# Designs tried in a protein design run: designed miniproteins, single chains. Part 1

All scores and structures are predictions.

Each design is a single chain, and the fold is of that chain. pLDDT is the mean over its residues in the fold that is shown.

## One batch from the design tools (miniprotein)

Design m1
Fold by ESMFold2-Fast:
Parts: sequence; C-alpha cells; structure tokens
Structure m1 (fold): chain A 58 residues (1-58)
Amino acid sequence: GKLYRAVKDVPKHTDETLELKKGDVVELLEEVGGGLWKVRSLKTGEEGIVPEEFLEEL
C-alpha cells in the first residue's frame, strides 16, 4: 500500500487510535471516512486509526 510519515506525535486517545511518534512510517490500509485512516506501523506492525492530517505521503 501507499506509505506515509507521521509529521508529529500521535498520542493514544482511544483504544482504536494508533500511537505514533514523529517520523514513524505507516502503510495505508483503508480510508474509513471523516478524515480518519486505518494504517499499519512499519516499526511495530500494529494497526489502528490515525487522522490523515497527521500523515505526509512519501
């Protein structure tokens, strides 16, 4: 899938949120709507929801 980088830290606000640190690379799995994306961390292999505004295309 397409790869994106976190432009800032993403804290774990909910059980569905994927916690990210600035610079972490994720793969887009699905666009769930409302500006929210299901992604997988390439660092940890964990999946979760992240606002697309915190991600930059590689």
Scores: mean pLDDT 85

Design m2
Fold by ESMFold2-Fast:
Structure m2 (fold): chain A 88 residues (1-88)
Amino acid sequence: SLEEEFERLVKEAEEAFKKGDYEKAIELLEKARELVKKLDISESQKEGAEVELTYEIAKALEGLGKTEEARELREEALARREAAAKAN
């Protein structure tokens, strides 16, 4: 299923990150983000997943030394997490 594919991509991205393969981790996380749009889940669950994936992509960018890009994405992800927490 698409949900099983999503879980596999996230797990593979985590393993790539642990091995220091940040470019591979970003590729897998970006594929996971595209797949989130197609999942049969609530809009709230999609938003949560997109925020988490954005945060993980930012961490991988930091690993690559892309500090400005990582900072912008990290700030975006944190702001979205805070907004979601206040909306509950």
Scores: mean pLDDT 84

Design m3
Fold by ESMFold2-Fast:
Structure m3 (fold): chain A 66 residues (1-66)
Amino acid sequence: SAAARREAIEALLEEVEREAARLVAQGDYQGAIDLVRAKLAEHADDPELAARLERMIASIEAALAS
């Protein structure tokens, strides 16, 4: 169902956000970006998930620039 698909996407994004946040907290911004880019490459065929992962990369890059 669409609801089950959305729940799976949200669970994946939560996991990726948690892992990226851990790397950022350690000062490893490049590691965080690389992790999210790897997930984006794995899920390039899912436009909703890809768009949300791209926004996550942009957010990390903005934090690195600050």
Scores: mean pLDDT 84

Design m4
Fold by ESMFold2-Fast:
Structure m4 (fold): chain A 65 residues (1-65)
Amino acid sequence: MKFTAEVTYNGRKYQVTVETIGSEVKVTVTAEDGLRETITVKDPSAQAVLKAVEEAVERLEKRLA
């Protein structure tokens, strides 16, 4: 199933999309300017998904700095 959420980090808004495809989870984080990062998680645990969201946000923060 696919779901979306909005998060705010360092004053910037990000759209988070989590999609389950077979045994994999794809996490896509999109910044307000349309810049996005996608991480594929092989471990479908909630901890691994949360870590992927954090990593994607950090990558976007680095690119927007």
Scores: mean pLDDT 76

Design m5
Fold by ESMFold2-Fast:
Structure m5 (fold): chain A 61 residues (1-61)
Amino acid sequence: MVPDTGRALRLSRELQRQGVPPSIVSEALTEMYRLLAQGVPFGEALERARRLAEELARKQQ
């Protein structure tokens, strides 16, 4: 079982279900991959990406 791929997909689906624009979802996923490239653990990168998406959604109100 490959939990990392499933968690990334779940984040994307969760954000889309919440009505987050595709542009913000893409930015959140890009941030997650950027953090992974810097050696940040997947779980932490996922949480930071989720928070970034929520912050961007709030700023665009």
Scores: mean pLDDT 74

Design m6
Fold by ESMFold2-Fast:
Structure m6 (fold): chain A 66 residues (1-66)
Amino acid sequence: SEERLRAAREAAEAFTAEHPDVRVRVSLDEDGRLRVFVEVEGASQDETTALTRELVERVRAAIEAA
């Protein structure tokens, strides 16, 4: 829903405030599924994966609280 998308975006914004070198985009696909894109300049695949997992957990918690 739009409410869940808003909660997800707010969580992502808080995450990027703590990680200013990280770029995050949160959107809904055509099936209404949340898509989270994470870009970190100069990061390894493992570092990007770890940051993505942390962000996804924060987004999930925010959605569950909304």
Scores: mean pLDDT 75

Design m7
Fold by ESMFold2-Fast:
Structure m7 (fold): chain A 94 residues (1-94)
Amino acid sequence: DPARVEEWLEAQRKRARDLLESLRKDIEAMESRNSLSPEEIEFERLLLEALEAFVATDDFAEQLRIARLIAEAIRAYLEGRVDEAIALLREALA
């Protein structure tokens, strides 16, 4: 049912927007504290831009490509591979 697929996609877009708003507030709070390295600040800004691109995308294949790269970037960041995480987010925005 195409209507159910569209409803599911709209639900995912809403979840992405809610996550984006939460991340904006967290990034602003961290930048205000001067607690992050320049690489960590760059990662967080690129993550925000990639999430905005994900929400703005109408093409399902492109949306999946961006989502995969965001997931890989978050994993790399959590493993301390910040330069790789930044590169993955730049690829998401290409």
Scores: mean pLDDT 74

Design m8
Fold by ESMFold2-Fast:
Parts: structure tokens; sequence; C-alpha cells
Structure m8 (fold): chain A 67 residues (1-67)
């Protein structure tokens, strides 16, 4: 299914853990992104966020843990 293909890409292409991939898939469903085309556009946005925001995410985790 389209959802299964999307989840597989999150796991294999972005290297996300299963929980994160499931959360992204749930977000796509919440936004009504059920078509392959819309999910591919959403996937590219997630890929950009993951790649560009990895350092920012680590910084935020460190800041929160230091509280």
Amino acid sequence: SVDEEFRERLLTELGLPEQAADDVLESARRFGLHSREEQEEFFERIRRVVANGRAEREEQRRAAAAR
C-alpha cells in the first residue's frame, strides 16, 4: 500500500527508527496525505528537515536534558 511504501522509505532512506517513522506516517494521515504524489512531496520535506535539522535537534535535546 502507499502507506507501507512511505513507511518503508522513512526506515530505509532516512534511517528513522520505527517509532519516528510511524509518527511521521500518522502525521501524513492526519494531513489527509493518502495519495502517492502527496506523500512523496511530504517525504521530501521530512528528508530536508531530518538532514538540515539533525544538529538543531541534538542541540535542543542537550538544552532540555541540561535543565
Scores: mean pLDDT 74

Design m9
Fold by ESMFold2-Fast:
Structure m9 (fold): chain A 110 residues (1-110)
Amino acid sequence: DIEKVKEQALKKLEELLKKQEENAKKVLEDIENSPTLSPEQKALRRKGIEEAMKVFKEGVEETKKKIENSKTPEEVEKVFREEMIKIGREVREHIERGMDEAVALAEAAK
């Protein structure tokens, strides 16, 4: 029942997107309310989170297309797994870049 497997995978992607948007909103709020970050460091960290969310959203849309074009339940599961691993890596890289840039700014001010 490939159509049901596709429907379940697409629903999981929508749930993951909603959860990540809610998590990103909380992280952005924590950045803004940080007593230890400068305004410039907050801007760099926000940029990292915003770029990470853009990568996540674009990755979800590409994953949906690949799922739609899948021919077996096993192919749907493989696409979901491999794309989520790839997206997670790219998201982490953008978050870490924002953090590293914020630290470098603080060190340059010394």
Scores: mean pLDDT 85

Design m10
Fold by ESMFold2-Fast:
Structure m10 (fold): chain A 68 residues (1-68)
Amino acid sequence: SVAEKLKELKEELSKDPRIKATLIGDDELRIETTLPVTSQIGLVLRIIGDYPDLEVKLEGNTIIIRGK
């Protein structure tokens, strides 16, 4: 399910101390990071590649992930 994928993604990304991943309910994952924009774009591309059924949006230094 989308909720399980977001939970798994949160656990994986939280291993990097530069990334703060927060679940909003069971349908949205918010990522706040100190990574530069180019690294954030790379992260988004990895997520889209690994989870093609998830939607990713970039808002400044915040990445928002939801089910499509």
Scores: mean pLDDT 81

Design m11
Fold by ESMFold2-Fast:
Structure m11 (fold): chain A 60 residues (1-60)
Amino acid sequence: SAEAEAAYNEGLALEKQGKYLEAAEKYQESLRIDPNSAVAEEARKKLARALRLIGIEPPP
């Protein structure tokens, strides 16, 4: 769906800025809107990667 693809593209833009938490939120939004969209597989992979990146550092 166009809405799910838009959320995924927003996630990509945030990831390019190093904003991995915000990117993860957008990838998850894309999957919530349409878990079977054309971008769904890539959104799942990008979500998992973004979460791993923020998970390697202990919370302050």
Scores: mean pLDDT 81

Design m12
Fold by ESMFold2-Fast:
Structure m12 (fold): chain A 80 residues (1-80)
Amino acid sequence: MMMKKVEIEVEAVFYGFAVATDNEKAKEKILKKIEELLEEIEKELDKEEQEKLRKEVEEILERAKEMGERLKERLEELEK
């Protein structure tokens, strides 16, 4: 369980870079990988723990997206 949760956090970092580089294919592939990891972890969890884990991962992905969007804006500025 713990190792798969860490893998989700690593995938979220790559998701941020995919957002920053406007790489839609990478973004979709990463989100699919995270969903697969979540489904594997959830098999060992009750419903309340599953909902809590999904909320944590949603918050991690939202932060990664915001950071990726900020990086994208900065990269576009540097292309001047």
Scores: mean pLDDT 81

Design m13
Fold by ESMFold2-Fast:
Structure m13 (fold): chain A 56 residues (1-56)
Amino acid sequence: SSADREAADRYAALAVVLGQQGDLEGARRYLEKSRELGGEEAAEAAETHLKQNGAL
């Protein structure tokens, strides 16, 4: 649904913010929540960004 997609995108964005702040546990948790809502591409993009920046 559109609501699930929006929530998945928000969780992926939260993961990026938390990872950049050094909260690796929080980053991984929100990546998982994004994937659970079918946000696999958003979560993958966020995880790749964090890994490229050395935050994961």
Scores: mean pLDDT 85

Design m14
Fold by ESMFold2-Fast:
Structure m14 (fold): chain A 98 residues (1-98)
Amino acid sequence: MKEEKIEKLREEARKADEELEEYNKKAEEAEKKIEEAERLKKEGEEKLKEDEDEGKRLLEKAEELRKEGLEEGTEAGMKAIKAAVDKVAAENEIKKLE
């Protein structure tokens, strides 16, 4: 009956909502990595004048961390969008059955 189908759709919407929250959190963690990379970049630029090898090492670490943050943020963002779409789709189907 309609009630069983509505219950399954509500469960799907809840799971999508939980996934959306999880990926939003991962996106925030990725942003923090990018902020840390910017700090390391500034430190590396300052160190380059006093210790070229250490300065280069810090700049390389900053670039690596920035790339990781951008990749993780992009993946989390795309998955959050999918979860949001899945939630809306489930909610719209519930409305059609009610």
Scores: mean pLDDT 85

Design m15
Fold by ESMFold2-Fast:
Structure m15 (fold): chain A 81 residues (1-81)
Amino acid sequence: MEAIKEAQKKIEEVIKKLEKEGKLDEEEIELGRKQIKTYEAALAAVEAGTGSHSKEEIEEKVKKELEEYKKAEEERKKKEE
C-alpha cells in the first residue's frame, strides 16, 4: 500500500515540476490530478476489501501512469523547443 502512495507522490511531483516551469497547460495538469484521485479511491476500496483490483494490479497501473507522465513531459519539451 505504501509503495502505491509513494508512486502517486512521484507522479504529483512530476506534474508540479512541469507546472512550475510553465511547460504543461492547465488541461494536462488537471488530467494528471484526476488520475491520482482515481488511484486514491481504488486504494481506499482495496483497504475496505471491496475493490476489484489486487494491490499488485493497482501498483502496476500507478507505475505505468508515472511512465506516461514522464514520456509526456519529454514529448512536450521536444515540441515546444
Scores: mean pLDDT 61

Design m16
Fold by ESMFold2-Fast:
Structure m16 (fold): chain A 99 residues (1-99)
Amino acid sequence: SDREKGKELYKKGLEAFEKGDYETAVKYFSEAAELYLKAGDYAGAGAALHNEGEALFKRGDYETAVRKYREAAELYRKAGDEAGALRAERNAARAEAAL
């Protein structure tokens, strides 16, 4: 299913991130977010976009990281996860300060 495939890609993104392969991590998290959205899993999509933002931040792509954190915050709120949304907004502010 789309949700199961999303989970698999999300795990691959986490593995790439842990190894410092941020380019590969961005790709997997982006693909995972699309699959989670297709499945109606807003919490999964928010988490995937949040981690895509973290990988972009590690690459120095601060402007794109800000956008991904803000998108994640919207999805977290849609999922009823205000704590996740606030964390994503805090990370967006951190990335904006690095510009």
Scores: mean pLDDT 92

Design m17
Fold by ESMFold2-Fast:
Structure m17 (fold): chain A 68 residues (1-68)
Amino acid sequence: MQELIDAEAELALLHMKAFLAKQDGDYETAIKYYEEAAKLAEQSGLTEVAEMFRKDAEEAKKILEEKK
């Protein structure tokens, strides 16, 4: 299960990067990391985690549209 452990570590890193991008007001970068995290979670069989990241990406997109 090394692959799953590595995926969980990568997901945590992507989530952190997305969070930091949001704190910096860089919603475009945050969306990118959330989408990458959702894709990795789906590939790893973590469907619920993938759904959470897709929702986070959609929320970030709404904020980005409001800012324009």
Scores: mean pLDDT 80

Design m18
Fold by ESMFold2-Fast:
Structure m18 (fold): chain A 75 residues (1-75)
Amino acid sequence: MRERLEKEIELSLIMMSANIALKALEKGIEFSKEELEKLIEKLERGIEIARELGDEEVAAYLEEAKKKLEAELAK
């Protein structure tokens, strides 16, 4: 069960990163293209982990967060 616990911890950290990033964007904090690309990559990993764990609600939340970051990257 160590691998499952490690994935749950990783997913929690990714969720925290997503929440912080979305709040920062709402407050008008500007991210570099490199920072946005790294965040998107992290969220893609989180979506994969969430689906592996059967947490479709978390996967959906991270998909929405990813779409918002991709919209910022497209500017």
Scores: mean pLDDT 83

Design m19
Fold by ESMFold2-Fast:
Structure m19 (fold): chain A 80 residues (1-80)
Amino acid sequence: SDIDVTIDNVNDRIDDFQNTIQNTNDPNILQSINSRLDDIISMMQSIYDRTNNPQIHNNISRVQTIRTQIQQKIQQQNSS
């Protein structure tokens, strides 16, 4: 279904972002990813409200974990 294709595409993007975040401390890249994750969360929450699909809920949780990792990396760079 179109929803299944969207879930698969989102999972691939989340995996790419997670890999990038683990391998970079560049604040410009981290902020760019954070903005893209906000868009993903908004889209996925809309789909979750419609479908109540547990895979979507799991993906939202994964995105929230990645956001926490971004915040931690940015904070580490700002420590003087």
Scores: mean pLDDT 78

Design m20
Fold by ESMFold2-Fast:
Structure m20 (fold): chain A 69 residues (1-69)
Amino acid sequence: SMEEKKLEVLVKILTEKLGLSEEDARKVAEALLNGDYETAKKLLTEKAGLSEVEALSAVKELTEVMESL
């Protein structure tokens, strides 16, 4: 499905670029797919060690990637 394709692309970016585990990457990807940007931002700060500003930028970039699929 399109949702599965978006999930797998996001998981790959989150694991390869931000060093998240597959489990944590899936949680972030699912939050983004559900439009839960606050949960996605919180997980990125807690699991990837990003600052609030970096997490906001990452959410924006990942959302743009997701919308292009």
Scores: mean pLDDT 84

Design m21
Fold by ESMFold2-Fast:
Structure m21 (fold): chain A 61 residues (1-61)
Amino acid sequence: MSPQQLADSLEAGLKKWEAAGVLSDEEKELVRQAIAAARQGDMERAKELLLKALEGLSKKL
């Protein structure tokens, strides 16, 4: 997956999950930072931030 495709996918996902009300402010911030990292081509940082957001979601599931 290209960094641009990842950023676009995360942006669409963030909008959908915001509408569903499932993300905390901290989780939203982590996803936004992951989008920014992906747009800069930093895939390693984008993955780290996304995993941290997913860990927060796992605690709710």
Scores: mean pLDDT 76

Design m22
Fold by ESMFold2-Fast:
Structure m22 (fold): chain A 112 residues (1-112)
Amino acid sequence: MFVERDGELLEETEERNVVEEGPDRTVLTNSFSIGGLSVRVTLTAYKDGRFELRVEVRAPTARQTHSEVSAEVDVSTEEGRARKAELEAQLRAAMDSQFAGLAAELRRLARE
């Protein structure tokens, strides 16, 4: 993942991926450090079609910030699969908004 500081793209210094597979869900957690900030992205995908995205950012001297996005759909039917496609589009838009907020928060923390 790349983030901006004062409009400049910062390269990741370290990345750690953790995958936890449960009977009814898969959790993917990516943790990395960039510019002295700790970033954690957690994606939870449920077998029933629910998805949850959580992004957490922490600076050494600042309060941890986070945002959550979730969607739910029943994928056992053709109608549910069509709804999944619509919800995936909505989730993508929400994720884009969340990453824009993350970038703004990182710029704020980098200046303070």
Scores: mean pLDDT 54

Design m24
Fold by ESMFold2-Fast:
Structure m24 (fold): chain A 81 residues (1-81)
Amino acid sequence: KEKENLIKKVKELEEQARRLLAEDPHSVEAARLYMKIAVEYYKLGEKEKAIEYFDLAAQLARDRDPVLAKAAEEMKKIIEK
């Protein structure tokens, strides 16, 4: 029930991020969506995917939003514990 809703949400967020990245490969908005995707994967118990998406968010935000990039790196470290 809740797991199905989280999976649906992740798919919607992934599609939105792909559209944003097609327009701007360094989109800060896409980095924010990757942060949301990572959180949803963490809720699903998919730690490896959560870490991957936090890493992608950090890489995307690095140059244009270093505060967001740092937040993504810190979330990744918390999950890796």
Scores: mean pLDDT 82

Design m25
Fold by ESMFold2-Fast:
Structure m25 (fold): chain A 62 residues (1-62)
Amino acid sequence: EGEEIVKEATRIALEAAKANPDPEINEELQKLADEAYEYARKGDIEGAKKKKEELKEFAKKI
């Protein structure tokens, strides 16, 4: 199950949002976390992992 991937993606998004007060950045972080959740929900674990990686890269660049 993709539960651990979703939990980690949510944690990364929350930590990045705390460091960045920009609401547009927060919206993008939430969008990437939601996309990881949708992939995990469909059983596409590789898709969920890819979205988590995109979220980590985005969080590092902002």
Scores: mean pLDDT 80

Design m26
Fold by ESMFold2-Fast:
Structure m26 (fold): chain A 64 residues (1-64)
Amino acid sequence: MSDEELEREIEIAMLRMEIAVLKIEIKTLEKKAAEDPSLKKELDERIAKLQEEIKKLEEEIARL
């Protein structure tokens, strides 16, 4: 494995870990929205923003 290949593998692993953390946050917010309907709009907007961030990270991985 070249140093460049190892660096790419590390970067992909870090991006995948960040996506996993964001997915956990989304699940937590979805649970909160289910428990308190008055917060649903605010939490749905935050979830949508986190989903857009995940999409950007997935596109970053696809370029590597």
Scores: mean pLDDT 84

Design m27
Fold by ESMFold2-Fast:
Structure m27 (fold): chain A 69 residues (1-69)
Amino acid sequence: MSEEELEELERLIVRLVIEDPELGKELGTLVHQLLKKGDYESIRKVLELLKQGRWEEAIEYAKERLKEL
């Protein structure tokens, strides 16, 4: 995963925390857990969903992936 991808991901999570603190905190926790597991492919999918404004789908996708890890 590139530095630019991680920076964009962080920026989108911070934006969501400002707009919806509870949703943004949940997303941030899920992404942190995926990073700890080294599941960079799932993190990329989350980033793509966030870039499309599909925050609920990004959260559900991350939750599903963590159940398998």
Scores: mean pLDDT 82

Design m28
Fold by ESMFold2-Fast:
Structure m28 (fold): chain A 87 residues (1-87)
Amino acid sequence: MLSPEEEAELLVENFERIKKAMEQLLKDLKGSEELKKAAEELLRTAEEVVRMYKSGKASKEEMEKAIKELKEKEDRFLALLMQQLAA
């Protein structure tokens, strides 16, 4: 199990790649406004985690809360994506 700091560090290293993959996925998707909104909320939350990590000012508790919110947004996005792909 990764620590919240290790998870944030991996996100920072891979953020540009993840963002480009998400932007490409959103361009390929048509008519799924809910999935697009979920992806946008996920990217916003990920950008916030990256910003907090780069600032060096976030406490361990703040990072843990941010990572928990990120995981909740990931779960929602993946559930909607799986539903879209199954249709």
Scores: mean pLDDT 76

Design m29
Fold by ESMFold2-Fast:
Structure m29 (fold): chain A 59 residues (1-59)
Amino acid sequence: LEELGEEAVRLAEEGKIEEAAELIRKIMSQDLDMAIKTLQRLLERGLEQQVQEILIKVF
């Protein structure tokens, strides 16, 4: 799951929001805490708008 979280961060940094959202959705279904950590990592990297777009697509 940590590897999937790192992949989701990489995809979001590359602007692949749909792919990042899909990975976060899969992580969330298996481990909510890991999904939260992944979103926090994106926020820490200054990707606030990307996080908002991901959350809209996931929910």
Scores: mean pLDDT 79

Design m30
Fold by ESMFold2-Fast:
Structure m30 (fold): chain A 61 residues (1-61)
Amino acid sequence: DELARRIMERAAKLLEMKFSMKYPDAKIEVEPVGTDRVKVTITIGDETVTLTLPISEVPFF
């Protein structure tokens, strides 16, 4: 469903913006995975952390 995909893309961008505001020295990327999960990649200097979270478990949604 095109609408569901668009909603997930917008949700991912909102998360990316919120994380970037809290960690301005970090490079943060958020991408939707399916229709109910997001993949978050956080890079600070040479450290990289990748998390895959259900959207229902993500704070600020």
Scores: mean pLDDT 71

Design m31
Fold by ESMFold2-Fast:
Structure m31 (fold): chain A 101 residues (1-101)
Amino acid sequence: GSAGTLVALVRTDEERAALEKQRPAWVAAGQELYVVRLLRDENGNIVAIEVEKVGPDGRRERKTVKVTPEEAQKIFDELEALMDDPAATVEQLKAFIESLA
């Protein structure tokens, strides 16, 4: 069967830890994985987002883009809206994520 696509939004270190616990099972299953992660400075201010893509073969690509907190919020709101919309396609979600960096 075709590998599925999983999208993970990571805002906190706890969300990252939860993702990393599940990642080996998803990679072993041949899942395509997209991770959109908020990067914060020492004061907790959002300074960038990291976009990571893991292909079904386990090959990894990462990009970092500098954003304001307001831009980051808008990006995450749009990602959540696409993920929650049954009319949105996986291809639309992928295209949006790949446009971020």
Scores: mean pLDDT 79

Design m33
Fold by ESMFold2-Fast:
Structure m33 (fold): chain A 66 residues (1-66)
Amino acid sequence: GKAELEEQIEALEREAVRAYILGDYETALRHLEEALRLAQELGDEETVAGLRKGIAQVRALLAAQR
């Protein structure tokens, strides 16, 4: 149900933050993109907006590592 999807999104966001702190931007990006897909399915516009901002930031940092 909705609560199960919300918990999955939260878990993915927690793992993305952990990867981000460790400088693993590729792993952080994958988790954020998966969370974004679930948030879009739920129609949670606030969470979608936050995740899109996070993804853009992580993509910029990942490009800087190349």
Scores: mean pLDDT 87

Design m34
Fold by ESMFold2-Fast:
Structure m34 (fold): chain A 53 residues (1-53)
Amino acid sequence: MKIVEKDGKKVLVGTVPRSAVEEEVKKLIEKYGLKGEVKLSRGIMSTKIEIPV
């Protein structure tokens, strides 16, 4: 996953396989100390994750 700047805000962005979404989101929340501020955009084969940092 990669930290990108969108509209002057730092956002952690990544794409994960649909089967790994729950595990990956949990790891990111623990790593960055975030609770409940996760955007998920589900695609057919994968899920895009955006987390403000």
Scores: mean pLDDT 68

Design m35
Fold by ESMFold2-Fast:
Structure m35 (fold): chain A 65 residues (1-65)
Amino acid sequence: MAEEYLNQGVKYMKEKKYDEAIKYFEKALEINPSAEVYDALSAAYMAKGEFDKAIEYQKKADELA
C-alpha cells in the first residue's frame, strides 16, 4: 500500500504537479517511513523552491539510509 502511494506521487512529479505529489508522499510516509519516501519529499519540495523543507527531508532520508 505505501508503494502504491509512492508510485502515484512519482507520477504527479513527472506531471509537475508537486502539491499532489507531496500529498501522496505524505500518505506513503504515514504507512511506511523510509529513506525513499523522505528522498521523494525532498525532491518535491526542491522542485517547488521550498529549499528549507527539502534540506530537512533529505537529512531524514540520510538518517534512515
Scores: mean pLDDT 82

Design m36
Fold by ESMFold2-Fast:
Order: sequence, then structure tokens, then C-alpha cells
Structure m36 (fold): chain A 58 residues (1-58)
Amino acid sequence: SKEERIESLMKYGNISKEKADLFLKAEEELRKAYSDPNVTRQELLELRKKLIEELKKV
């Protein structure tokens, strides 16, 4: 479940619940973008880079 994934990220990632929720939101956003035929490869790469940089800073 979403709650179990949040708990796992907090436990193994040593991050707060708020940061764990951000990880899940990033994963969901990427999944939606990959499923959207109107999203270009360049936009996918930029989104992925932005999400990785945000996650790296937490």
C-alpha cells in the first residue's frame, strides 16, 4: 500500500514522512508522464532530472 511504501522509505531512507511522500509523488508523476503520448522524450528527461535533483537535496 501507499502507507507501507512511505514507512519503508522512512525506515530505510532515514527520511521524514513528508520527504517519503515526495518520493511517491515523484514516482507517480513519472509513471503518468510515461503513459502520456503527448509527453515528449525531452520533457520526460527534464522531468526525471528535476525529480532526481529534488530527491537528492532531501
Scores: mean pLDDT 75

Design m37
Fold by ESMFold2-Fast:
Structure m37 (fold): chain A 55 residues (1-55)
Amino acid sequence: MMSDEEIDAIARAVTDQYAAAHPDLSDEQRQALYDYVRAALRAINEGKPLPDVPA
């Protein structure tokens, strides 16, 4: 199972990689992506359904 620290590290890495490919991404969009990836990884780690994507 992944630790909270591993989840945070992966979420940051994924967000940074995506932002590098999409330089027009706003700070709010980067934060939303980070929050979603972190929540999704936690849900997967706990065997729970994925959280709803914010509209």
Scores: mean pLDDT 77

